Designed miniproteins, single chains, continued (5). Designs and how they scored, part 6

Each design is a single chain, and the fold is of that chain. pLDDT is the mean over its residues in the fold that is shown.

## One batch from the design tools (miniprotein)

Design m16183
Fold by ESMFold2-Fast:
Structure m16183 (fold): chain A 62 residues (1-62)
Amino acid sequence: MHMEEAIKKAKEIVEKNVEMLKKEGIEPTKEQIEKAFEAALKYVLQGKEAEASGEAMEKLRE
């Protein structure tokens, strides 16, 4: 996978999880969003998109 495509997918995963948390009244910090993006990107690069979403949500809830 090209790095640009992986970055785009990781951003989409993080954004969807952030929107879900905002609907529940939780606003993640910029630091939590950055850590979630880093985790999501790592798993997306390995082709593990489902794990990327789960790890991103975990980082956003820290």
Scores: mean pLDDT 81

Design m16184
Fold by ESMFold2-Fast:
Structure m16184 (fold): chain A 69 residues (1-69)
Amino acid sequence: EEIDLEIDEALAIIMVTLGLKYKDTLTPEQVKKVEEAQRYLDQALAETDPEKRRELIEKAISLAREAMR
């Protein structure tokens, strides 16, 4: 379970970083979703409760994924 959380966290970091790197190619709506995903990721990295951290990471991944559709 902890390993799954670490993998999801790495995925969230990669997706958010990629979105920010290519923000100039995104629509304003997509940029807002990437920025919101970054906020959830930042909150997750500061969170000490594993369950709450997982929820924040899942939200970050979901928003980043939607931004790239």
Scores: mean pLDDT 79

Design m16185
Fold by ESMFold2-Fast:
Structure m16185 (fold): chain A 110 residues (1-110)
Amino acid sequence: MEKREELIRYARELAQEAIDRVREFAKKHPDDIEAARKYGEEVGRELARGLRQHAEKLGATPEDIVEAAREAIRLLGQAAADSTDPVFQVGLAAAIGALRREVERWLAER
């Protein structure tokens, strides 16, 4: 499997796990937007860490990392858009923000 295709596939798996985690958190904390924001940021950082570890194992290029991150962000954004739950939407927006910041930091280090 091409390194980019493998990394994109892994990014989809991580994004789906992140979506499921934030959705379950929102169900347990239906009115706590600030807790959802903090949890989303943590989930986004964990997604970024997992993506980085896999990218390093594959010897992925910066372009591979950007495409994989875009796919994860697209899935997170689509899940937020398909929802009517504002707590879930805020959590996913926070996860997207954290993922973007971490990926930008790694690309600056390379």
Scores: mean pLDDT 87

Design m16186
Fold by ESMFold2-Fast:
Structure m16186 (fold): chain A 65 residues (1-65)
Amino acid sequence: MKILLVGVGMSDEQLAAVEEELKKKYPDAEITVVKAPNLEEALALAQRLEKEKGYKVYLHVAPAA
């Protein structure tokens, strides 16, 4: 399974922590991590890659908006 983790407003450390949790839950999955500048761009990227490349997308947005 291919997983795309898209982070908005997150640090490298925060994204690494989420990636590790996904690896624990799906140890055989191929995980790709991408940063998006805002939620609109993140949603557009997620929709495109899910449709065209078969990624299962996880979107994480910084809680501080």
Scores: mean pLDDT 77

Design m16187
Fold by ESMFold2-Fast:
Structure m16187 (fold): chain A 68 residues (1-68)
Amino acid sequence: SNVEKAIELLEEIEKKYPEIKDLINKAKQAIKDGDLELAKGYLEQIKERYPKDRELLNKLREIVKELG
């Protein structure tokens, strides 16, 4: 499912960026709760923390596509 794919991508980000584990967990919980606006807000906070990390930004873009 789109939700499962989004969660898997967030877990991949958490493994590489453990310092943002709290933001990742908040985004995962918002997705599971169906609060897509809140989830996208947390994804924007991650993006703002790493504005030049192309690999991370590409994964965040894929997550947003899965969420719609």
Scores: mean pLDDT 86

Design m16188
Fold by ESMFold2-Fast:
Structure m16188 (fold): chain A 60 residues (1-60)
Amino acid sequence: HMEEEARRLLEELRKLVDSPVTDEAIEKIYETGIKEDPEAFVEDLRRRLEAIRKVKEKKQ
C-alpha cells in the first residue's frame, strides 16, 4: 500500500537528515503528500532517498 511505503520512506529520510524531525512534523508531511497524489508522493520520496544515500555513500 502507498501509505505503508510512504511512512517507511519518511522514516528512512528522517534517519539521513541532520536536523531533528518530530513525529508530528512527519505526520503532517505524510498527510499533505497522501492527499495530493499518493503515487507521486511515494515516487518523490524514493528519488530523494536515493539521491541522499548516493551523496552520503561517496562522502563516507
Scores: mean pLDDT 73

Design m16189
Fold by ESMFold2-Fast:
Structure m16189 (fold): chain A 69 residues (1-69)
Amino acid sequence: EEDVEELGRLAKLIQDYLAEGLSPEEAVRKAFDELLKESPEERKPYIEKMRDSILKAIENGRALVAELA
Protein backbone atom coordinates (compact mmCIF):
# COMPACT_ATOMS: atom_id res chain seq x y z
CA GLU A 1 0.00 0.00 0.00
CA GLU A 2 1.22 3.50 -0.86
CA ASP A 3 0.52 4.85 2.64
CA VAL A 4 2.47 1.99 4.26
CA GLU A 5 5.53 2.75 2.11
CA GLU A 6 5.34 6.47 2.93
CA LEU A 7 4.85 5.77 6.66
CA GLY A 8 7.84 3.41 6.69
CA ARG A 9 10.07 6.04 5.10
CA LEU A 10 8.77 8.72 7.49
CA ALA A 11 9.31 6.49 10.54
CA LYS A 12 12.93 5.82 9.55
CA LEU A 13 13.64 9.52 8.91
CA ILE A 14 12.04 10.56 12.21
CA GLN A 15 14.01 7.89 14.10
CA ASP A 16 17.27 9.02 12.44
CA TYR A 17 16.65 12.68 13.35
CA LEU A 18 15.64 11.80 16.92
CA ALA A 19 18.87 9.79 17.23
CA GLU A 20 20.75 12.98 16.22
CA GLY A 21 19.15 14.80 19.18
CA LEU A 22 16.36 16.75 17.46
CA SER A 23 13.06 17.43 19.23
CA PRO A 24 9.96 15.51 18.06
CA GLU A 25 8.71 18.63 16.25
CA GLU A 26 12.08 19.21 14.52
CA ALA A 27 12.36 15.51 13.60
CA VAL A 28 8.84 15.53 12.09
CA ARG A 29 9.45 18.76 10.14
CA LYS A 30 12.77 17.55 8.68
CA ALA A 31 11.46 14.06 7.89
CA PHE A 32 8.48 15.51 6.01
CA ASP A 33 10.77 17.99 4.18
CA GLU A 34 12.88 15.07 2.92
CA LEU A 35 9.79 13.04 1.95
CA LEU A 36 8.31 16.02 0.07
CA LYS A 37 11.55 16.43 -1.96
CA GLU A 38 11.23 12.80 -3.14
CA SER A 39 7.44 12.73 -3.67
CA PRO A 40 5.55 13.25 -6.94
CA GLU A 41 3.49 16.46 -7.18
CA GLU A 42 0.18 14.58 -6.90
CA ARG A 43 1.17 13.25 -3.45
CA LYS A 44 2.57 16.49 -1.98
CA PRO A 45 -0.80 17.95 -0.79
CA TYR A 46 -1.60 14.69 1.02
CA ILE A 47 1.84 14.55 2.66
CA GLU A 48 1.62 18.23 3.70
CA LYS A 49 -1.80 17.59 5.27
CA MET A 50 -0.40 14.59 7.15
CA ARG A 51 2.53 16.71 8.44
CA ASP A 52 0.18 19.49 9.58
CA SER A 53 -2.06 16.94 11.37
CA ILE A 54 0.89 15.43 13.27
CA LEU A 55 2.28 18.85 14.24
CA LYS A 56 -1.19 19.94 15.41
CA ALA A 57 -1.46 16.77 17.52
CA ILE A 58 1.90 17.57 19.16
CA GLU A 59 0.75 21.16 19.90
CA ASN A 60 -2.58 19.90 21.31
CA GLY A 61 -0.68 17.45 23.52
CA ARG A 62 1.46 20.29 24.89
CA ALA A 63 -1.63 22.44 25.53
CA LEU A 64 -3.31 19.57 27.40
CA VAL A 65 -0.20 19.01 29.58
CA ALA A 66 -0.05 22.75 30.36
CA GLU A 67 -3.75 22.75 31.35
CA LEU A 68 -3.23 19.73 33.65
CA ALA A 69 -0.11 21.21 35.30
Scores: mean pLDDT 74

Design m16190
Fold by ESMFold2-Fast:
Structure m16190 (fold): chain A 96 residues (1-96)
Amino acid sequence: MEKVLLRVDASTGGAADELIKEMEKKSGIKLEVVRRGFGAGADGGTALNYRAEVAIPKDATKEQLEAIIEALEEFKKKGYDASVGIEDARRLLEEK
């Protein structure tokens, strides 16, 4: 089965895990976490940003992708930067 990657940027691993659980709960999709870790900031800076990548089935429905976007937008309202995940999910929705 083909899958596409959605990027989840968060300040901490706990915040990323909370967001992933909310995406699973709202969409009904079990999300496979492909990668977790801290990376250097852009331009090789010393800032540590936590990133996770989750696999979304290519056959996910429009309603499931909209639920994922809703979870990401609620996460953004809580003060986290979810912009990359929202962009990834919206790109997948446009392919439907």
Scores: mean pLDDT 70

Design m16191
Fold by ESMFold2-Fast:
Order: C-alpha cells, then structure tokens, then sequence
Structure m16191 (fold): chain A 68 residues (1-68)
C-alpha cells in the first residue's frame, strides 16, 4: 500500500533528523543510519509495514536512550 510506504518514509525521515541533530559520535550515527537504511530496503522489498514500523520505533528508542 502506497500510504503505508509513505508513513514508513516519514517515520524514517523523523528518526534520521533525530540522529543528525544528536550529540552522538559520528561512529554511532553511522551505525544507526545503517540500521535505518536496512529497514527501509526491507520495506521497499515488500516487508510487512507493521513489522517495519515496529523496527523503526526500536531504532528511535535506541537513539533516544543513547542521547539521554
């Protein structure tokens, strides 16, 4: 569904912005960007949107915990 893919893209963009604006090291930012890119590739390959959104939420929490 095109609407599901758009939601995934919007959530990924939000997480990307959070990573870029964070005080994390460049190495940690690169690791998180790689995780985000992998989840997006899975979504483009037709992975379950619900599972993809759950993975994005886990990445977001990981970023938030590392910033704290």
Amino acid sequence: DADDLQEIIDRAQEIYELIEKSNLSEEEKQELRKKLAKVLEEAKAGADPKAVLEQLEKIKKEVEEKIK
Scores: mean pLDDT 82

Design m16192
Fold by ESMFold2-Fast:
Structure m16192 (fold): chain A 61 residues (1-61)
Amino acid sequence: MTKEEVYELALEEGRDLKAKGFPWEVIKKYLEGVVEALGKLAGLSEEEKKEILEKVLKELE
């Protein structure tokens, strides 16, 4: 799994939750967990996981 794949999967999950009408605070907390889990599987650093999360959250606004 690549950094790009982690971003795309997290973005897909965030879009699904947004489409289902979940509150923004719930979406953020869920995506923190998704990026952490997928980022660990992909061997990403803490800085890379933070970068992906910030990018996903910005795209979903």
Scores: mean pLDDT 85

Design m16193
Fold by ESMFold2-Fast:
Structure m16193 (fold): chain A 88 residues (1-88)
Amino acid sequence: SMERLQRELEEDGLRLLLHLSELESLSVPQQVVAILAAGFVLNSEDKEILREAAEALRRLAEKAEAQGDTEFAELLRRYLEELEEKIE
């Protein structure tokens, strides 16, 4: 079902964000994957998925800022704010 596919995309999105958050730096294709994964996770109503994703996005945003990728960092923080609102 589409509902099951959506749930699987949310779980896969979280796994991708967690893996990417452990890299020292992200290539442009990896940055695109991070944004796509964040989008999948935003559709989740599972607060545990949202909390883990928020932590991963926070780490990614900090790394992006450290590398001078200001636009990417700003986009990640926007997704982080939306996730944090859903957790509350």
Scores: mean pLDDT 84

Design m16194
Fold by ESMFold2-Fast:
Structure m16194 (fold): chain A 73 residues (1-73)
Amino acid sequence: MIDEEIKKLEEEARKNRDNPEKVAELQFKIGELYYEKGEKEKAREWFRTAADHYRLAGNEEKAQEAEKKAEEV
């Protein structure tokens, strides 16, 4: 179930490349799912990628939240 959910979110992120805010939200969720699976390194990568996209969207507050998540995993 989780692997299927991650794959769907990754596909949604690719389809929404024109919307950095939505991409960041999807990437953040992917990070959370990898963390639930115990794949901490993968979770960290996704949280960092989400932070980058939140910054592209002009949402520094959410970017910092995502960076903090990456540091905590």
Scores: mean pLDDT 85

Design m16195
Fold by ESMFold2-Fast:
Structure m16195 (fold): chain A 80 residues (1-80)
Amino acid sequence: SLTPEEQELAEKLRKEAIKIADEVFKKYQDEMGLSKEEAAEYALGEVLKRIDEEARRRNLPSIVYNKVREDVEKYIKEKL
């Protein structure tokens, strides 16, 4: 399980990732005319790429990285 500090960091990164997911999801639906399901797949790919880049930049503990990734995947899937 995450320490309190790791959980706080994961929640902060999750909020940032969700904001990006919402922006990307809207772009794929509104600008590209994709279905909800297609937009979700593209949004997930884009957001996970950005999370990977941020994890490398900050040298994030794998437990924090995995938690953020899992929470964001769940968020996007729940929109379907």
Scores: mean pLDDT 80

Design m16196
Fold by ESMFold2-Fast:
Structure m16196 (fold): chain A 90 residues (1-90)
Amino acid sequence: NKEEVDRLVQEAVEALRRGDYDTAIEKAEEALKIDPNNVKALSVLGMGYLAKGDYEKALEYAEKALKIDPNNSSARGVLMEAKRELEARK
């Protein structure tokens, strides 16, 4: 259901905006259960995990989003930042 996916993604984006990263991740994961290739949901997961300091998961979701949409600016930003953080940690 497109309407359900769109609502879950909207709720995830609003949670990110509030700094509620746990809710953002939960809602984005629910969206992916319905639409596994939803680029917006994948990019929200990347941003949420990056904000929580889980750089390995942030990288994983950013790479998944970029495999579907190589020009996604949010996912590219997450990829670059997660890689920088992982390299800085030895």
Scores: mean pLDDT 87

Design m16197
Fold by ESMFold2-Fast:
Structure m16197 (fold): chain A 55 residues (1-55)
Amino acid sequence: SSLGEELDRLRGTADLVRRALAEAEARGEPQSKIDDLRRTLAGLEGTIAGLERQL
């Protein structure tokens, strides 16, 4: 289903953002970048949870 494909895509994107966040934190990148990545991840996780509730 298109919903399943969208969930898989979003989960993949969330995994990439989690890795980017972990790497940014490990490298001591600017707090603004870390905050932006955290906000992006929270938004993705919220969207995923919302779609999962429709299954």
Scores: mean pLDDT 88

Design m16198
Fold by ESMFold2-Fast:
Structure m16198 (fold): chain A 78 residues (1-78)
Amino acid sequence: VEELAKEAVELTEEAARLAEKDPEKARELLERADEILKKAGELARESGDEKDKKILQEAVARMQEIVKANAEALEKAL
């Protein structure tokens, strides 16, 4: 779960950097981040571990902050 959450955040950060220059690639990276986050969420549910749930919540919060900070560029990529 930790590795998947980290990868999802890193892909979101890369998408934000590319959003103005390559919106198609930014969109692809955001879609990959969403897929990885979904898989991490399923693993967290199966483990029942509160630590995994907290890691996932913190990753989602970071992804939301990245999107909010780069909203104009990312909205055009989405």
Scores: mean pLDDT 75

Design m16199
Fold by ESMFold2-Fast:
Structure m16199 (fold): chain A 65 residues (1-65)
Amino acid sequence: MESVIEKTKEIIKQLDIDEVQKEGLIKKLEETKDLKSFLEKLAGFLEAIGEKELAEELRKLAEEL
């Protein structure tokens, strides 16, 4: 819940992507009505950019929802 959102923000901040992209992802995270679906989609994006370990962390958080 709130803890999952906070951990997801920390993961986004660790990404090697532009600050504008990070801000956009955080905004979408805060606005999402389906947190589990958002985490699953974000994990797929992280795998695509080579962040496999962070993607696995997001999938684990999604499983806890």
Scores: mean pLDDT 80

Design m16200
Fold by ESMFold2-Fast:
Structure m16200 (fold): chain A 63 residues (1-63)
Amino acid sequence: MKLSEDEAEAIYKSLQGETAESESGIKYAGNGTPLNEKAKEVSELIDKMAAGGRAGARALAAQ
């Protein structure tokens, strides 16, 4: 997966209950809600990768 390290780190920080922003300009609210288009795109890519990994295992970040 070709994801920036600060993009992944911003996601982890948002899961801690704080608003997170990366240097590339993606923003997440403290509940993991993407706040701009870049954050939405990254979130969707992660969801796709997780779903494709274990062929139907529960691999959802948040629903």
Scores: mean pLDDT 63

Design m16201
Fold by ESMFold2-Fast:
Structure m16201 (fold): chain A 76 residues (1-76)
Amino acid sequence: ATQKKLEEAGKYLQKAVEAANKGDVEAATEYALKAGEALAEIMGKERAAEALDIQAEQSSNPLLSEALRAAAEKLK
């Protein structure tokens, strides 16, 4: 179900935020990629990567922005 995948993506994004706040860019990127993969199942990889890039631009945490952009690049 679409809603279940959105909830899954939200949970991984929350973990990415927590990792970035601790300075763990590798863990933040891994969780951001998991969120992107869940979004890709709903909207395709291209649109999911675009959504991650939009979130990176809106983030006040530069480590989270870096992780989100890296995840978007890996997702294609």
Scores: mean pLDDT 85

Design m16202
Fold by ESMFold2-Fast:
Structure m16202 (fold): chain A 57 residues (1-57)
Amino acid sequence: SSQQQLQQLRQQLQQSIQQLNDVLNDMNKNGATPEKEKQIQQLQQQIADLGQQISQL
């Protein structure tokens, strides 16, 4: 159902946001690295994609 799909996408979105916050907190404490910057960009894109999928339901 669309409701089950929405719940799954929202769960994935929340997980991606949590991962982004974890990387940002790590960067604030331990400094920026190219690897962490790439992770942030990938997570931001994933969050945007999930948000678009949710908005189309």
Scores: mean pLDDT 88

Design m16203
Fold by ESMFold2-Fast:
Structure m16203 (fold): chain A 58 residues (1-58)
Amino acid sequence: SNRKKAEEYLKKAEEYAKQGDIAKARKYAGEALLLDQSAETAARVAELLGPRVAPTRA
């Protein structure tokens, strides 16, 4: 199911965000949204990356 794959990508995004690799975190979070466009997945992505995305410099 797409939902399970989206959850796996969200876990990868969280791991990369913890390592400071924002580019990879954004990539996997985007993949999760493509697989599951539910409000729940969107909320998790927004929480992980922040609702204000620019500028995204560390």
Scores: mean pLDDT 73

Design m16204
Fold by ESMFold2-Fast:
Structure m16204 (fold): chain A 61 residues (1-61)
Amino acid sequence: GALREELLEVYEKSKEKLIEHYQKTFGLSREEAEKKLEESLEKVLAGDEVVMRVAIADLRK
């Protein structure tokens, strides 16, 4: 639906910032950070509409 498409668009635009955040926060390599982000994205996509809305809002910060 529209929320899924918006989440994927915002995720793609924020991907580099998220990778850097995970690298700094957890001491991960780029590849490890990307894998962790992919796992997190799949969990959000499997969640309720509320979970997707919160994720979109957080990614837009």
Scores: mean pLDDT 78

Design m16205
Fold by ESMFold2-Fast:
Structure m16205 (fold): chain A 56 residues (1-56)
Amino acid sequence: MKEEEKKKKEEENKQKAEILIIQLENSDPKAQEALIEEAKKIMSEEELKIFEELLK
């Protein structure tokens, strides 16, 4: 089950990154910068990789 949990977590991380990008598009520029910086502090290296790939 731990391996299945890891796969689910990866999918959740992708969904979180997509939601964050949508929030960024709906936010003012100052809030966007704060959201990106907070996300980078909270996210793991794997999560950051997915997030930055989606930001591209």
Scores: mean pLDDT 71

Design m16206
Fold by ESMFold2-Fast:
Structure m16206 (fold): chain A 71 residues (1-71)
Amino acid sequence: SNAMLERSRAEAVRAARELIDELEKKIKQGKVTRDDLNAAIAAYLLAAFAGDEETLERAKKVIDQIEEKLK
């Protein structure tokens, strides 16, 4: 059912947004780890599945910022 797929996508975007919000806070505090990079990649995949362009863009920025801090 299309309704079930839309619910799954809504849940995925919600989970991605919650992960991104927490990761953005950690980035601001300078407290990022390799586990946070894995969480950012998970958020990216969830946003991609959901087709939410705004959340996908936020996830890409978060991945980039974490990778830069882990250098």
Scores: mean pLDDT 88

Design m16207
Fold by ESMFold2-Fast:
Structure m16207 (fold): chain A 56 residues (1-56)
Amino acid sequence: SLKEAVEHGLRAVEAALELGDTELAGQALVIMASSRSASMSRAFEEEVRRRLEEAR
């Protein structure tokens, strides 16, 4: 499902954020959006933005 794809992407973001690399986290999510969740890329990007802002 789309929700599962988003959750898998968020796991990749969490791994990148543990490394302290917000750029890598954003890059991982962009890759997922391009390949699987194009129609929901907006909601996906918003969640990414929120996670990256929390890491600020």
Scores: mean pLDDT 64

Design m16208
Fold by ESMFold2-Fast:
Structure m16208 (fold): chain A 69 residues (1-69)
Amino acid sequence: MEARLEEAYRAGYEAARQNSKWVELTDENGVTRRVVAPDPAPWNAAKSREEQIAAARGAADAIRELRAA
């Protein structure tokens, strides 16, 4: 059971780590804001709530690390 949840966590972390990045949004007034665009695919693919939670935790950890950089 735990191995399955760990795989879901890893999938969420890796997808967020690889596909989430700082995106600069600049309007016509020249205001630039940095946001993180996460990839929700791993937890959307998860069938169980526990797997979704594990994938979300992985993604959140990766996003937090990206925001800290």
Scores: mean pLDDT 64

Design m16209
Fold by ESMFold2-Fast:
Structure m16209 (fold): chain A 55 residues (1-55)
Amino acid sequence: SVEAILAEAKARLEGASREEQLAILRATANRLADAGASHDEISAALREIADWLAA
């Protein structure tokens, strides 16, 4: 599910370097697409991660 993919991405981003963060975000976008998420769902999910990471 989209929610499970987001939770896993957030867990992996904790303590990650800048280079690791980029790789994790790319992998997360690919996993969301593979799971059948719509473009709107992927955009919302990436925005949620970006907002969480910036907090």
Scores: mean pLDDT 79

Design m16210
Fold by ESMFold2-Fast:
Structure m16210 (fold): chain A 66 residues (1-66)
Amino acid sequence: MVLEIESTAPVEYIIGLALRLMGTEGFEVELRPDGTLIVTSTLPREEVERLAEELSKDPRLKVRIL
């Protein structure tokens, strides 16, 4: 599963989010210069969908499952 996370939050928040996601086993995280995160995961689809729903509760984040 691949998640695309676009953000209008400050860069410090995005770096913190990237570090938290990178700390999770089975995640590969790419931080783009524009603040977009690309997250590749080996977790089951249900867990990835749940993560996307939780992240989408922050109105500064736009989360898409690719």
Scores: mean pLDDT 76

Design m16211
Fold by ESMFold2-Fast:
Structure m16211 (fold): chain A 90 residues (1-90)
Amino acid sequence: MSLKEKAEELVKKAEELREQGRYEEAAELYEEAARLYEKAGDYEKAAEALRKAGEARALALEEQGKPSLAAAVYAGYNIRAIGVLLDAEL
């Protein structure tokens, strides 16, 4: 299995977990997929996976009654995703 194929399978599994409301588990798989996409040189998919991880973690925090922390975590993941894309352009 290539790095990209493994990352794609992790994204599919993360999407299924997110649909089940298992947001923390989904976020962990999205982060792992982003790491594998970066290693494979697919920075656009890595950035997208990081954004999805941030959204999943934010949803988990909102369920815990921590909306301000959720907003901060989501913003942090968006900054990381932008960083991945900028590294690809340099």
Scores: mean pLDDT 85

Design m16212
Fold by ESMFold2-Fast:
Structure m16212 (fold): chain A 64 residues (1-64)
Amino acid sequence: LSSEKVNAIVAKYLPKLKATKSPQEEDTLLKELASDLKKAGATQEQIDIVNVELIKAGIRKLTL
């Protein structure tokens, strides 16, 4: 999976994750993000990079 594709998937979810005030909604969005990344063929290294970005944004880390 290209970096551009990973960035596009994250860009779809990141504003929603930042805007959510519900832990349940955040869980749902994180599960959808994880599923989309896995279906697209993201490597563990790419998922680790996404987790760093999420943590910097104050969001919980991605679990597959």
Scores: mean pLDDT 74

Design m16213
Fold by ESMFold2-Fast:
Structure m16213 (fold): chain A 65 residues (1-65)
Amino acid sequence: DVREQVENMIRGLEEAIEDARAEGLSDEELAPEERLLEEARRLVEEGRYEEALALLLAAQAPSLA
C-alpha cells in the first residue's frame, strides 16, 4: 500500500527531525530534511502518493554515495 508506506516514511522523517532538533541540531543543519518533509506533505495533500513515495525513496539513494 503506497499510501501506508508514504505515511510511515513521513512519520519516521518527522520523528528523526524532532530527535535531531532535541539533540541540538540547528534549523540550518536540518533544512534539507525539513524541505523534503514539506514537499512530501504537499504531494500527500494533493493525493499524489506515488510521487511522494518516489521523492522519499530518491532522498535515501544519495546517502549511499
Scores: mean pLDDT 79

Design m16214
Fold by ESMFold2-Fast:
Structure m16214 (fold): chain A 80 residues (1-80)
Amino acid sequence: SNLDRALELAKEGKIEEAIEELAKDPRLAPIAEVLRKFYKGEEVSDELLEEAQKALHSLSPEDQEKVAEIARLIVEYLSS
C-alpha cells in the first residue's frame, strides 16, 4: 500500500519521497499535505488540520500507528 511504502521511505530518511507516496492515496492526501507543510516550515490552516484529523481517524488503529511513526520520523529528521 502507499502507506506501507511511505513508512519504509521515512525509515530510510527519504522524507520528501515518503510524503509524495502518502499523497498518492486520496484517503491520506490531507495527512500528506499537513506533513509536507510541517516539513517545509509552512503554516497549516485549521481547515487542513481538521481534514487531516478526520482522515487519520477514518483509518484502522494499525494504520493510525503507521502514520504516527511517519510523523515521528519526520520530527526526528528535522531535529538532527
Scores: mean pLDDT 86

Design m16215
Fold by ESMFold2-Fast:
Structure m16215 (fold): chain A 67 residues (1-67)
Amino acid sequence: VAAAIIDVKSGRQTVDEAIQKAIADNPGVKAGPAAGQLQFPNGKTADVSSLAKQSDIDLAKELRKLL
């Protein structure tokens, strides 16, 4: 998940590619109810583009809260 979002931040992946990769690499993660969102196993959702705007430290903190 973190690696896919970092790839979006660096321009190596689109939001859609990051979502597909996150779902493939993390069986508990699903596409969220809105476009560009991820749904985590605990039912929490996060917008990938919003996560990609976070600093690397803030991104790690937000992902820990979502897991």
Scores: mean pLDDT 70

Design m16216
Fold by ESMFold2-Fast:
Parts: sequence; structure tokens; C-alpha cells
Structure m16216 (fold): chain A 55 residues (1-55)
Amino acid sequence: MVELSEELRELVGRAGERVFGASREEAIEAAKRALQRGITTEEQLRESVRVLLGL
């Protein structure tokens, strides 16, 4: 399993908690799986998180 950069982990965790009301770790794990499968990149994750956080 790949790991996110520290910044991405924080952003993804915040989006998971604020937007979905779920655990930070659950959101982070989903993001790691997406990266691992080549579904997304770090840049795309950052963009998605910005959208989810209303940024």
C-alpha cells in the first residue's frame, strides 16, 4: 500500500471528517487505495480535497 505525503494525509483526513462525518483514517485509507490502483495522482487528490472542502 502506498502512503500519502503528510500534507495530503491531513487534507484528506479533514475532508473525510468535515464533509462525510467519517473518520480521518477511513478517508486516508480510501485515498491510499485510489493512488495504489492508479485511479488518481497526488495532484488530483489535492484538487479533489480542495473541492470537497469548498476551496
Scores: mean pLDDT 72

Design m16217
Fold by ESMFold2-Fast:
Structure m16217 (fold): chain A 65 residues (1-65)
Amino acid sequence: SMIDRYRQQLDTYTQQTVDAVQQSQQAVDNNSPQSVQDQLRDQTNSLGDQAGRYGRLIVEGLRRS
């Protein structure tokens, strides 16, 4: 179903967001260049936004079913 596909995408983007948060924290802890820290922050935000989008699609799909 479409909802099952959205759940799979939500799980995937949630895991990628968790991994990106950990990479961002490591970059800060290791005093990586600011450009690297900025890129990892932007990537984390993008991944989190995608996870949120799929969460909303699941909720809307359930309401319409």
Scores: mean pLDDT 86

Design m16219
Fold by ESMFold2-Fast:
Structure m16219 (fold): chain A 87 residues (1-87)
Amino acid sequence: SDELLRPNEELKALLETIGVHQETLTLSELIAALRELARRLGLLDPEDPNRVLLTGTPLQKLTGLSELDWRDEEAVREAILKNSTLV
């Protein structure tokens, strides 16, 4: 079963802008919410929708990354775990 995670205050505030108000989410739910957040912020690479461009965005401050590829499961998982705690 997926781990239950509580987003930190910075991630929670960003997720609330897209209507995600849950106190805890599974890893799969957090990945889906982060993808939707990136889409709504217009961060998708127009040449490759699996790539997000984070430079100068709130998600760069949150993750410390300039780019993220949704197919890099390890990088995506690490970005979420750095910004959440296990319940």
Scores: mean pLDDT 84

Design m16220
Fold by ESMFold2-Fast:
Structure m16220 (fold): chain A 65 residues (1-65)
Amino acid sequence: SEEELLEELLRLLTEALGNEVLAEQGVEVARKLLNKAELEELVRQIKEGKADAKEELQRLIEQKL
């Protein structure tokens, strides 16, 4: 589900940064900007090491709607 993907993204970002507040901000932005398919792709790329979680978080925060 989308909720499960957002929870997984929160864990990945929290582990990468060691800061849950920043991770929560990134998840909130992702929820507003990304549909379910895009969210699945982002989570998959981070888990496979094809995307850097810290850089993705920074990008999401800078693009905050």
Scores: mean pLDDT 76

Design m16221
Fold by ESMFold2-Fast:
Structure m16221 (fold): chain A 74 residues (1-74)
Amino acid sequence: SPVEAIEQRYKEDLETIEKAKKALEEAYSRGQVPSKEFYEKALKDLERSKKFIEERYQQEVETLAALQKQLEAL
C-alpha cells in the first residue's frame, strides 16, 4: 500500500532523528562537543530536520488522499 510505504518512511526518518538527538545528548553529557553553543545549534538543526520530515509526511498523505478521491470519481 502507498500509505503503508509513506508511514514506514516517516517512522524510519523520525527514528533516525531520535537516535541522532540521543547521540548528541550523550556526547554533550560526556563533554565530547566543542561548546554549549555547538550543542544548542545542533539540537535546533535536528528540530528543523524533524519539522521538515513531518511537513513532507503531511504533504504526501494529503496528495495521496486527493489522488484516491480523484480515482474514485472516475
Scores: mean pLDDT 86

